# Designed miniproteins, single chains, continued (2), part 20

Each design is a single chain, and the fold is of that chain. pLDDT is the mean over its residues in the fold that is shown.

## One batch from the design tools (miniprotein)

Design m4661
Fold by ESMFold2-Fast:
Structure m4661 (fold): chain A 75 residues (1-75)
Amino acid sequence: SSWEEMFRRIAEYLKSLGLSDAQATGLMLILAESRREGLSDEQTRERMVKGLLHSGVSEELAREAAEFALRVARE
């Protein structure tokens, strides 16, 4: 299924940025929940960034990770 390929690509990229498996999984869960709730891209980005910051990811890396995930999810 295409959604499985999407999540795999996101996870691989996030890990390449230095995120842990737990951090990458957490971001993907926030993305999936936000999409299910029908949130805007901006609301989804804010939730993902907040989640990553709470898990100890830097602001710069959190923003990059969230933007990549949204870009792939929009394809």
Scores: mean pLDDT 83

Design m4662
Fold by ESMFold2-Fast:
Structure m4662 (fold): chain A 92 residues (1-92)
Amino acid sequence: LSLEQQQAIAQELIKKIEETIKELKEELARNPDLSPEVKQEAEELIARLEELIAGIQAALAAKDLAQLQELNVQAAELIIEGGGLISEIRFL
């Protein structure tokens, strides 16, 4: 993919990460009786997602194609992981 295509993908992924963070925080707020282990897993995932947004924004500013390629893959994987955890919490 070109730099321009990776930049477009990165912007879409940031929006999906922000939505995933929002949903994770909402599920934590709705379920105060979740186990400490699940709460820690969700909090750690939120922190990783927030760091990833910062990394993607830095790579976008630098126009770093190689970094965007790597971070876009990581973003897609963490979004899937976040969606899985949200579903797990909702069905508890």
Scores: mean pLDDT 89

Design m4663
Fold by ESMFold2-Fast:
Structure m4663 (fold): chain A 105 residues (1-105)
Amino acid sequence: SVREEVERLAEELRKVPEIILFVVGGLELAATDFALELFERHPDDLRFEEELFEEAVRLAAIYLVTKDERYRERALEALDLLIEKAKDPRIVERARELKRFLEEH
């Protein structure tokens, strides 16, 4: 379950010092921006939709720990794009599940 994956990552991140989480969060936002660009530029490369989904999972986990809305907003942006444009229906289904989870939290 995508929910179980995100919750497990959040539990691990709660053990990390706040200053390190701030740095990691900033790097993850930058990585997500790059993954978004690659996904939009290379629509026929299925690896980039998988990478973008993994970035959204990491942002969701950071959001659960920090409650910083920037991580939630960027994750939702990535998930909306995956739901609209991803070619693998399993990625679309997982993106819909993660979006519902973030809207509940």
Scores: mean pLDDT 89

Design m4664
Fold by ESMFold2-Fast:
Structure m4664 (fold): chain A 77 residues (1-77)
Amino acid sequence: MKEYSEKIAKAVGRILRLVGEIVDPSETDPEKIEKLQKAADRLVEVLKNTPFTTDPKEAEELIKKMEEEIKKIEEEF
């Protein structure tokens, strides 16, 4: 539904912003680069698992999962 689509779009926007903040092209430390790549991969996987759904219950669960993963990554960085 429209309201769930808006919430999903906002969560996706937040994920894309975090990827931009986490992925620093000037970083030269191999260990930090690996950690950043893994975090970016997790965010991309969350995006891939956010299909358009017409089921309100599925949409609500997806939004919660996205917010939880975003929070975990924010707490790590």
Scores: mean pLDDT 68

Design m4665
Fold by ESMFold2-Fast:
Structure m4665 (fold): chain A 57 residues (1-57)
Amino acid sequence: SSEVLELGKLIAEIKREYYKKYGRLPDDEELKKMLEERLGRPVDLEALERQGVAVVT
């Protein structure tokens, strides 16, 4: 549960920063790349979404 909250906050932060820089939301591939860069590990967005993390709009 705490991991889900932390990941959700990180994803929201990435989306906000991306929107401020580019005027649009990142796509799934761009989001995955940025999330992997920040976490330093591979990420499965579908797995995160199944855990209740707001990943795909």
Scores: mean pLDDT 78

Design m4666
Fold by ESMFold2-Fast:
Structure m4666 (fold): chain A 94 residues (1-94)
Amino acid sequence: RDELLRRAGEAAREAALATMEATPGVSPVARQIMLADLERATEQLLAGERPTSVPEAVAEAMAGATEETLEEVARTAADAVRQGLARSPRSEAV
């Protein structure tokens, strides 16, 4: 279980990074926040806690991860990053 949770965290992080690299105008601060939120979520899941730093869909996909669902975790994380960027987090940071 712990090994699958770590792999889910890695899949989510890689998908988030790829999505941010493909998205023009992502600030370094927004990138750092999203990556830190994913790391916190992984640590919370490893501790047996429900993640609070990521959207519920990402938290559920990671918590229930199997070898077959790692691609779904990646897709869910990518979609969450796209939605977060579309909400202009940069404007809230001023």
Scores: mean pLDDT 74

Design m4667
Fold by ESMFold2-Fast:
Structure m4667 (fold): chain A 117 residues (1-117)
Amino acid sequence: ADARAEELLRRFAEAVGWSEEELAALRAALEELGLRPVFAETFALSDEDVEALLAAARAAMEAVGGPEVAEATVAALRVHLENARRAGLERVSVLLVAGLDAEGRWVLAGIALLPAR
């Protein structure tokens, strides 16, 4: 069991107001699909906080899948964060999930971005 993956899932669940049962369901689904939580953060949609989050997300994904995967992740996150801002959200939580491709390389498999309490 990856203690860091569990901590990241718990941080995300608590930030978005999920129950222990909803957290358990997400954990089970990720384990069944062979997917790994690699980053979870909650932040305000200010320019300063967004740039700090993107830098942290880049570093986390680069450590897992290298600079190409990190660049693709940052590009995808910028679109989701812009959409969240335009929707009038002030605070969000982000979860990044990695998976192995057909060649056994770690890639971005999913982004969850939800309003935080």
Scores: mean pLDDT 86

Design m4668
Fold by ESMFold2-Fast:
Structure m4668 (fold): chain A 99 residues (1-99)
Amino acid sequence: LEEKAWEEMRKGIELSLQGNYEEAAEEFRKAVELAEKIDPNSAFTALAYEYLASVYLSLGKFDEANELYKRAQEIFSKVSKEDYEEAMKKFAELVEEVR
């Protein structure tokens, strides 16, 4: 399940880099759904919200993007520095993988 959430994030990032924002949003929505089922308060879930929000901004969905950013910030305020850094490291590796 966790591996599937990372796979959907990878697909979303790849599509976003290609400018396919609508398809990227679909993959990020799948990743968010899986992340919420695994741990709705994890740094991974917060980062998944930020990636989906970024794509929503590109699509002009400003209200949806703002709600996701607010939720991500709420989670980040509660996660440890270690959990945040570990999630950021994994996301950086994922982004490098799709280049």
Scores: mean pLDDT 83

Design m4669
Fold by ESMFold2-Fast:
Structure m4669 (fold): chain A 76 residues (1-76)
Amino acid sequence: MPELSELELRVLGFLYENPDKEFTPEELAKRLGVPVEEVQAAIDRLVEMGLIEKKKVGDKTLYRITEKGKEYFESL
């Protein structure tokens, strides 16, 4: 598998600690103290790798960790 960047690892780790919750990119940016544009790039790569999943709810896009993402994080 391609290596994750530091920000990608931080996003995945945060979602791993909150596995029953879904977050917008703006919420993740606020929680991690990183610009939303940088968080969006990390999210896009994690979705491409199948480590997190995307869900649209009304006007919002929410992201959560997948089982594959949990297994990947636990293997680090």
Scores: mean pLDDT 84

Design m4670
Fold by ESMFold2-Fast:
Structure m4670 (fold): chain A 76 residues (1-76)
Amino acid sequence: LSEEQRERIRAAARDELLARGLTPAEVEVEERDGVVHVGVGFAEPLPEERMREAQRAAAEAAGRATGLRVEPTRRE
């Protein structure tokens, strides 16, 4: 994962969330086995459903902007 691609991912994720009226405190980008994961943090806690929607929207926007396989960060 290049630094330029990481910047594009962060920018696309932030822009999508801002367009939805959400203000992320942090956007984290992690590459694992050729798959890019985007994690979004908020200063105030969101309901589980809204958090999942925000994560999915951020990942989809980043994937469309970069052409990479981008998935929301999740823990098992």
Scores: mean pLDDT 76

Design m4671
Fold by ESMFold2-Fast:
Structure m4671 (fold): chain A 81 residues (1-81)
Amino acid sequence: SAELLEKVERLIEKAGVLAVFGRKEEAKRLLQEAMSLVGIEPDFSSAESLAESIKEALVKAGMEEERAERIARNVAKLLAE
């Protein structure tokens, strides 16, 4: 639903903001909460794995693949090694 997508996107975006401010543990927790809404677990093993799991969550929530990939890559770069 549109509401689900809006909520997932907003929480993932907020996680990115928290990561920029060095609040990485809070950002990871918020990502886990957001992605659990669509039944996907974030993969923090690498930036690539994290980006793929975030992209899958956004697409499952109803986001277009290209937009999901862009958001996922940006957030993953801030959080994963």
Scores: mean pLDDT 86

Design m4672
Fold by ESMFold2-Fast:
Structure m4672 (fold): chain A 68 residues (1-68)
Amino acid sequence: SIIDEYRAKVDEIVEKLRAGEISVEEAEKEITEILDELYKELGRSPEAQAFTRYALETLSEAKAEVEA
């Protein structure tokens, strides 16, 4: 599933951010690129909306941890 592949990419980006391997700015850029690709492929589907929420919540949580 493309959703499963994109979820794995988001999780990898977040883990790199938590590990200090990339900046918050880089993580935001990479996740935005993934979401842009998702919307081009799936449009405004319930699956795309659910994934967008997951990606943004996961990024927000990681940002809070590294900025604390």
Scores: mean pLDDT 83

Design m4673
Fold by ESMFold2-Fast:
Structure m4673 (fold): chain A 80 residues (1-80)
Amino acid sequence: MEEKAIANHAREIALRKGFTPEQADRVGTAAEEAVKELKKLNLSDYERAQALGDIGRAVTEATSADEAVERIKKVVEKYK
């Protein structure tokens, strides 16, 4: 449920940035998979909150959908 909320939020940010619906869907899917991977890690509540914030920043700061997807993947790698 939480991963769906984060995925929908990431998709909405992507759409507001002028990405196509297909590109926004790819960004949302990457965010959903990232949240699922983060849930498998032994993160504190603080670390989890920071990781979710990093996902939001990855979408907001990216200049393309491909960049957003790669930045989201790097957030997961950072917390492993």
Scores: mean pLDDT 83

Design m4674
Fold by ESMFold2-Fast:
Structure m4674 (fold): chain A 100 residues (1-100)
Amino acid sequence: SLEEVKKLFEKALEKLKEVLDMIQEQAEKNNDKKLIKKGQEIKELALEAEEAIRNGDLEKFKEKVEKLIEKLKEIYPLADKETQEKIKELLKLLEELLKA
């Protein structure tokens, strides 16, 4: 149901905020402009997914979640070990969301 999708997405957004904060901290410590840019792209996709679900556009929402998964997989090998574990948890939530 749409309500179950929204509830699961709220949990995913909490984990995503944690991941984005960790990516930002890592990127700033290493002066990694490419990692900052990838983090910004992920944040933008999350905002687009939020807008789609707010408008009741489940098809567009799932499309944005799929793109979000792809971008998270791209940053995974660039992230430190602690951040990688949080990304894995987030990916499981997002994949579950696509099955709902």
Scores: mean pLDDT 86

Design m4675
Fold by ESMFold2-Fast:
Structure m4675 (fold): chain A 96 residues (1-96)
Amino acid sequence: KQEEIARLQAEFDRALAELNTAIDRLKKVADEGEKKLGKEVADSYRAAIDNLQAEADSARAEAQKDPTKLPEAVARLRRGVQEAERTIKIGEEDIK
């Protein structure tokens, strides 16, 4: 049903916005970490950001080609948000 696809697309858009917000927060942690702890610590957080962006791009591409993949794409984005939030907490503790 078109209504179900529209709702799943809205859920996908929300999950993607949440992930982008978490990535922006993680970028701030990486920048603060570089200033306090040096480039090597910052590079590890930037690698995590790159992995999260690649996963989001992959999920988006799959869902665009096949709307039946939208529920899985939403689940992948939500896992990415949880991973980003965990990494942010670790980074904030490292910066202390």
Scores: mean pLDDT 83

Design m4676
Fold by ESMFold2-Fast:
Structure m4676 (fold): chain A 66 residues (1-66)
Amino acid sequence: SEKVKELRDAIINKDFEKVRELLLEFGASEEEAQALIDFINGKKEPTEATLRAIEVINKEIEKLLK
Protein backbone atom coordinates (compact mmCIF):
# COMPACT_ATOMS: atom_id res chain seq x y z
CA SER A 1 0.00 0.00 0.00
CA GLU A 2 2.86 2.40 0.84
CA LYS A 3 4.38 2.06 -2.66
CA VAL A 4 1.02 2.62 -4.39
CA LYS A 5 0.61 5.77 -2.25
CA GLU A 6 4.15 6.87 -3.21
CA LEU A 7 3.23 6.42 -6.90
CA ARG A 8 0.09 8.57 -6.47
CA ASP A 9 2.08 11.32 -4.72
CA ALA A 10 4.85 11.17 -7.36
CA ILE A 11 2.28 11.57 -10.18
CA ILE A 12 0.61 14.54 -8.41
CA ASN A 13 4.01 16.20 -7.83
CA LYS A 14 5.23 15.40 -11.39
CA ASP A 15 8.22 13.50 -9.97
CA PHE A 16 8.71 11.41 -13.09
CA GLU A 17 11.97 9.81 -11.91
CA LYS A 18 10.09 8.37 -8.91
CA VAL A 19 7.14 7.32 -11.14
CA ARG A 20 9.57 5.42 -13.41
CA GLU A 21 11.33 3.71 -10.47
CA LEU A 22 8.04 2.57 -8.91
CA LEU A 23 6.60 1.32 -12.22
CA LEU A 24 9.77 -0.71 -12.89
CA GLU A 25 9.58 -2.13 -9.33
CA PHE A 26 5.94 -3.14 -9.97
CA GLY A 27 7.08 -5.04 -13.09
CA ALA A 28 6.58 -2.55 -15.93
CA SER A 29 9.18 -2.37 -18.70
CA GLU A 30 11.19 0.83 -19.39
CA GLU A 31 9.05 1.35 -22.53
CA GLU A 32 5.78 0.97 -20.60
CA ALA A 33 6.96 3.30 -17.80
CA GLN A 34 8.10 5.97 -20.30
CA ALA A 35 4.82 5.69 -22.25
CA LEU A 36 2.77 6.36 -19.09
CA ILE A 37 5.03 9.29 -18.09
CA ASP A 38 4.73 10.83 -21.59
CA PHE A 39 0.93 10.48 -21.42
CA ILE A 40 0.67 12.03 -17.92
CA ASN A 41 2.99 14.89 -18.97
CA GLY A 42 0.77 15.60 -22.02
CA LYS A 43 3.52 14.72 -24.53
CA LYS A 44 1.77 11.73 -26.15
CA GLU A 45 -1.59 10.08 -26.58
CA PRO A 46 -2.08 6.72 -24.78
CA THR A 47 -0.58 3.67 -26.52
CA GLU A 48 -0.71 -0.09 -25.83
CA ALA A 49 2.43 0.40 -23.68
CA THR A 50 0.57 3.08 -21.66
CA LEU A 51 -2.32 0.65 -21.04
CA ARG A 52 0.12 -2.11 -19.98
CA ALA A 53 1.69 0.27 -17.44
CA ILE A 54 -1.81 0.98 -16.03
CA GLU A 55 -2.46 -2.79 -15.87
CA VAL A 56 0.78 -3.21 -13.85
CA ILE A 57 -0.51 -0.60 -11.35
CA ASN A 58 -3.93 -2.32 -11.15
CA LYS A 59 -2.26 -5.69 -10.50
CA GLU A 60 -0.28 -4.16 -7.61
CA ILE A 61 -3.51 -2.71 -6.15
CA GLU A 62 -5.17 -6.16 -6.44
CA LYS A 63 -2.35 -7.70 -4.34
CA LEU A 64 -3.22 -5.24 -1.54
CA LEU A 65 -6.88 -6.41 -1.54
CA LYS A 66 -5.92 -10.07 -1.00
Scores: mean pLDDT 82

Design m4677
Fold by ESMFold2-Fast:
Structure m4677 (fold): chain A 65 residues (1-65)
Amino acid sequence: MTIEELEELKKLIEEGKVTFQDLADAYEAAGRRDEATYWRNLSTLDKETQLKILDARIERLKARE
């Protein structure tokens, strides 16, 4: 996932349009089990923690620029 993709995902989650469960189900349907498992595990966390994880991933990618 790129910075732009993570920022878009964060916006969709904040708006309640997409959940980490929806993302996990999409990856599972595409046969991408490792990604599906990752997002499914994160879907059990509260929304505030989920958004903090996305922010941390965005910051890590930006720090590598």
Scores: mean pLDDT 80

Design m4678
Fold by ESMFold2-Fast:
Structure m4678 (fold): chain A 82 residues (1-82)
Amino acid sequence: VQQARQQLLDYLHTLQTSDLTREEVEAIGHQIIRIALAYSKDPLKATAMALRYIGLLLDEASTEELRSFNIELANEAIELLK
């Protein structure tokens, strides 16, 4: 769990500080969801988080909208891993 939390913190920092391509933003979002689903103590919240992410992809959100959502997603995933 500690290693998973550190990976989420690293992704959060990367999303906030780095110039990322759309593919990199999507890859980070996918990894955040995978970590939340694997390590969450609340599987319903983790599943709701995954569904929200899929909905955003289906809505053809811009790269910046997806980046902002992935920052929120990382913060929620970190909370679920307490």
Scores: mean pLDDT 79

Design m4679
Fold by ESMFold2-Fast:
Structure m4679 (fold): chain A 77 residues (1-77)
Amino acid sequence: MSMQEEQQRALDLIDRLRDQVHKEISDPEVLAAFDAEVDRIKAIIQDPNITPLQITNQLFRLLAVASEAYLRELQKK
């Protein structure tokens, strides 16, 4: 309900997805690129002036970034 609670829920979701990606992807270059984008998303979510719409937009971006990581892993073979 508070903005702080919504931010914490988003951060918890991001951390769970990050852990899942790290378990499924083994390529360190792909993981490094993924982690760099996740860190940027987390920094935006932690902004004290963030709006609920911005949190939602960053979560959609997170899904795109995760999808790109899986695609890159498949291309490396």
Scores: mean pLDDT 82

Design m4680
Fold by ESMFold2-Fast:
Structure m4680 (fold): chain A 68 residues (1-68)
Amino acid sequence: MPSDEQLKQALIDLINKLLSGEVGEMNPEARELLQKTLEKIKNNEISAREAAKMVGEALLLQMEADKA
């Protein structure tokens, strides 16, 4: 099973792709939450599980903005 560090690295890679715009443009609120999550991961302030929860919240914010 992947370690906490491996999961954190996968989340960093995902956040960077979302922030780069490669998979679409992020709304400002989702972008801010992703940036905060990235900083907390870099500073070892949160677990991979907590980081995944924050990324999920950012994606929910994006989905609400994308509703037609």
Scores: mean pLDDT 77

Design m4681
Fold by ESMFold2-Fast:
Order: sequence, then structure tokens, then C-alpha cells
Structure m4681 (fold): chain A 74 residues (1-74)
Amino acid sequence: MEEEKKRAIENAKGVGELYAIADDNPLAARRARSIAVNTIAHYADIGPELQKAFDEAYENARKKIEEERKKKLE
């Protein structure tokens, strides 16, 4: 049970990071977030924690992308 929750949280983080990098579209990212959280929560019943993990990973990845973009512009 605890291991399932830990794996679900790690999966949510991975999905958030991948969508931030692969889908440079906020609308697509929001839809993916909703689907991922609903799917994973069905197995672990930890929707809020999954949503938080997804958001944090997504924001961190987007922050790095934005930093690289600004660095390219100097």
C-alpha cells in the first residue's frame, strides 16, 4: 500500500516533467495532468498528492525551459 503510493507519486512527477518538455502547450499539459491524476488516483486513492507532485515537477521543468530560453537570448 505505501509502496503503491510512493510509485504513484514518482509516476506523477515523471509525467509532469515529460509533458513540460514534450508538450510546449499549457492546454495539452492541463489535459494530461487531469488524465494522469485520475488514472493513477484510481490505483492509490491519493489524488491531491499526485496533483501536487505533477504540478511541482511540471513547474520545475518549465522553469528550466524558460531559463534556457532566456539564456539563449542573453
Scores: mean pLDDT 66

Design m4682
Fold by ESMFold2-Fast:
Structure m4682 (fold): chain A 65 residues (1-65)
Amino acid sequence: SMEERRKLMIEMINKISQIVLYELLESPQEKIEELKKQAKDLAEKVIKVDPSLKDIVDNEINYIN
């Protein structure tokens, strides 16, 4: 549903924002890597719900690679 898609996208964006913040704070690499895994898992869930968003989601995930 559009509601599920919106929720997953917000969760993914929030996770990406958290990763950026933690990198700026020079947080432990282990914590950053765990957050990256969580963001990628959320990205896969978004693509599964709406495959048309693949390019947009891939661009967001590439930002944190």
Scores: mean pLDDT 85

Design m4683
Fold by ESMFold2-Fast:
Structure m4683 (fold): chain A 98 residues (1-98)
Amino acid sequence: MEKEKKMEELKKKFEEAAAAGDREAAEKYVRELAKLLEPLEAALLELWVESGRAAEAVRAGESEEAQARRILERVRELAERLGLPELRRLAEEMEAEL
């Protein structure tokens, strides 16, 4: 199918951008891949993008705790959207330990 070929090309471009440290291009290709994947796979790619943004923010001097809370809130939102109650519970437990 055309979708499978497009996914393979986008995955290759994403891997090349990530290896080169081109975060803007990597995020763009992850967003395009998310449109073609099953909801769970799309959510995992979205979480990867948010995780990388959090790492860059911490590297720029922002609070690790603040970025961890932001990521956990995103995980909770994705878990609710996907109907994954155990993932939501784990995110809530991790947030309570911050």
Scores: mean pLDDT 73

Design m4684
Fold by ESMFold2-Fast:
Structure m4684 (fold): chain A 64 residues (1-64)
Amino acid sequence: SLPTKSPVWGEPISEYEELAPGLWAGKSAGSGLYIDTETGVAFSTLEELREHVERYLELLREEA
């Protein structure tokens, strides 16, 4: 389920994008930051967020 507010800052999320199956990102309406809606980690650009998500998924694959 997608949050309507940032889990870290409580700011409204204006846009959503699926970065990987079941993993969603949102853009904060207030700050314009790109947010991992699962962890609340944010970046100034979508590319930085995608790289962070990819590293996280790679770590999970190595543990499997």
Scores: mean pLDDT 61

Design m4685
Fold by ESMFold2-Fast:
Structure m4685 (fold): chain A 101 residues (1-101)
Amino acid sequence: SLLERARELGLRRLEDPSLLLDEEEREILKEVAPEKEKEIIKKHEEKIKELEKRLEELKKLPESEEKEKEIKKLKLEIEIHESFIAMIIAIEAIRLGVEAK
């Protein structure tokens, strides 16, 4: 089951905190996260999608110093939201590992 796979990932994370989760492993952990955590992740993903759309629109504009600064700002904001998602997933992996039999 997805829950059993998520617990295995959590146990691996407890044994090796440096373990980098791939995208498939992160998706498994998202699917078994509690509803509150799922809602928070979804809000961050929606914000990333909005910021990526703004980034694409900015890239269509003529080159300027203001454009370059705004692109850097948007990239940083995307990175911050991605970091929040990664943190929530890591905490959930650890929780599931501790709760594993």
Scores: mean pLDDT 86

Design m4686
Fold by ESMFold2-Fast:
Structure m4686 (fold): chain A 61 residues (1-61)
Amino acid sequence: SDKSEKLVEAVLKEAGKYLGLDTNYPSNEEMKKAIIEELEKKGDYDLKEIFEIQIEKAKEE
């Protein structure tokens, strides 16, 4: 569980950095929402799908 949480955080921070977002969010859920909102704003639905798959994969570790 701790390993999964750290992997989810790592995926979120990498995605946030790639999108040029400040990754200083109060929780992983807030960071995830900001990343999804930015991807939708850019119309990058392919990258959004890849991001969601990577988050689910990280949760299974």
Scores: mean pLDDT 79

Design m4687
Fold by ESMFold2-Fast:
Structure m4687 (fold): chain A 73 residues (1-73)
Amino acid sequence: DTTFSAERQKALAKVNKIASEELSKQPTPITTESAKQISLEVSKKLQELSKTDPSTSQVLNQYAQALQQNAQN
């Protein structure tokens, strides 16, 4: 399971990097509406990234789906 664990860790690092970059672009304080928009934007970027990196694509798409679901709630 070493390969699966390593790819999941790489995917999480990419998710965290994209999320932190999107958060840093927002003026403070962050509103609920801005947080939802950030989640949707991060989700879209993760889906685009998954098209170019097959090794992490499944994990990236899973996180993208979760972020989109959270933004809808």
Scores: mean pLDDT 75

Design m4688
Fold by ESMFold2-Fast:
Structure m4688 (fold): chain A 65 residues (1-65)
Amino acid sequence: MEEEKQKVKEDIKKMAEYFGMKIKKETPDKIEIEAEDDSVLVQFMALTMMSEAYIAGMEGTFHLV
């Protein structure tokens, strides 16, 4: 489980960097991301990443500015 959480966090970080999203907070069991882009694609990707975090047993949050 810990290794899966770490893998999911790394995937979320890569996606955030690619789409210009910011990492607001990171802990072993939590990740928060923030985006300024309100496009359907960015929102869909954010929801996908939050879903992956949830499946891995982590708390994920997404904020649109």
Scores: mean pLDDT 75

Design m4689
Fold by ESMFold2-Fast:
Structure m4689 (fold): chain A 69 residues (1-69)
Amino acid sequence: MPVVVRLPEDATPEEVAEAISRATGLSLEEAREILREAGLTGPLTPEDAVRIAEAVKRRTGIDVEFEFG
């Protein structure tokens, strides 16, 4: 069962890192490292969400799904 990460549609990298940290139990710094590895440098796009979800799964084994609203 994937962990759902809820974000605003224009989520900043910091907001994405905080949401991943909260959803997965990772530290904020670990979440920021995942975002850097996935190449997120600006507001989250659907293409970024796919890469970040894959990076989280590779690093942690946790399957995440992003929901916007």
Scores: mean pLDDT 79

Design m4690
Fold by ESMFold2-Fast:
Structure m4690 (fold): chain A 71 residues (1-71)
Amino acid sequence: SEAEKKAEEIVKEGLEKVKEDVMEGLKYASEKAKKLADESTPEEREIIQEKLKEFVGEANDLLLERRKKEA
């Protein structure tokens, strides 16, 4: 679906931003995904939410590694 393709693009762009700044990347992806979800059907929102959950997991792993180096 169009929404799934757009969610994939948001995740890809968000992960690139996370490499530079984890918090800014998370905010970017969350804002873009929320806007996409607002324009989507309830069924498409489930897909978007699942993609966002996967993205947040990967971003958290990157943040945890960075925190270990700061300690």
Scores: mean pLDDT 77

Design m4691
Fold by ESMFold2-Fast:
Structure m4691 (fold): chain A 91 residues (1-91)
Amino acid sequence: SRRDLIIQALQIIATHDDATIRAAAQAIGRTTGLDPQRFYDLLVAGDFQAAADMLMTQDPAVVAQGFINAARIIGDDAAGAQIRALAAQIR
């Protein structure tokens, strides 16, 4: 489901260091208009269901773009590529 794809992308982001998670949350927030601090807090808490609920309120194309922008920040090409592949399926 779209929700499961979103959760997978969020879990990949959450495997990174604190600075990378913050930067990815900011990129998603800027793209979607959602609160980047709320995203950061949910990701570090491991509450991927609540984070996905926030994104499910948004247009799927905008959510996908948010993940593409986050992938550019990740700095791990393998993780970034996986997030981009998930973003392509979120539509």
Scores: mean pLDDT 86

Design m4692
Fold by ESMFold2-Fast:
Structure m4692 (fold): chain A 69 residues (1-69)
Amino acid sequence: GKSISEEEAAALLAERREELIEEIRAALENDSSMSAEERAWAERLLAGLEAGDYLGIVRAQRAAFQAVL
């Protein structure tokens, strides 16, 4: 396939959940160069990670990419 499986990607998100949450929070607080759209997207990712919806995050990201192609 063009990328790792959705399940593998979700497992990687789960393993790195705490690090990713901290990185996203730090970016939202400290990166004033982020656009409103980039911030909204980062907030959605953060919410998904906090909820434990790793597979949902992966699927949403793939669906968005597929729709643009």
Scores: mean pLDDT 73

Design m4693
Fold by ESMFold2-Fast:
Structure m4693 (fold): chain A 81 residues (1-81)
Amino acid sequence: MEEKIKFYEELIKKDPNNAKAYTQLGIYLLKAGKLVEAQNYVARSILLQPDNEDAFLVAEAIELYLQGKPEEAEEIISKVK
């Protein structure tokens, strides 16, 4: 988990407009319980690429975690590739 977070943080530093990297970082931050950070990165992904379905799925999963529904959130995340 920590290695994946650092990997995508480094990728974003090299290419700040890589929407996919923001979405992936959001997923790993969500799994680490860092909901606010995850939400911020996913929001940036959506701004960079409004048609990326993966980012919207991760945003939905973050909302489910905030509502205390982690099992439903994990089902949503399982659809992201």
Scores: mean pLDDT 82

Design m4694
Fold by ESMFold2-Fast:
Structure m4694 (fold): chain A 107 residues (1-107)
Amino acid sequence: MDLTSPEAVEALRAELEAFFDHLGLTPEQKEIGLELFDLVVEAFRKGMSREEIAEKVREFLKKHGFPDEKIEQVAEALRATRDVGEAIAVLASFLTGGDVRPLVEAA
């Protein structure tokens, strides 16, 4: 997906929001997930390095009370991504797959 396109970004954001609703996440948990998505998209648009993006994500997740081990797993995975599409896949997996529990814990 072309993240220079506002329409493509909004479409992805809407898909994540719908998926959070399907999972039965609270409004607060959904806001945290969408804020994290917006953070990563903006960081890539600003041309930040993978290390800077990973560090921003680590600080965001720490502020919301996510477990340190899960934060480091996500940061490490983000540092290994080659492009923004891979980074979004990492975040989507974290927020909606096996690690959706940190959103419940943070709320």
Scores: mean pLDDT 71

Design m4695
Fold by ESMFold2-Fast:
Structure m4695 (fold): chain A 65 residues (1-65)
Amino acid sequence: SPRIELARELSDYYQSILPKLTPEQASEAERLMLETIQRISTSSPEEARKVLEETKKRFDEILNE
């Protein structure tokens, strides 16, 4: 299922950055994670992929704060 693949990719990316985050950054990343799960759940498969790629960029921005 495309949605299962996207959820796994999102989870793997999130887990990879967690050890590098401060507690404040981790709180921000958790909110973004929850927002992204909701957006992916209500989006078409094509839109869900775009949401995932945008979320990865936002995770990188949080890490670089």
Scores: mean pLDDT 83

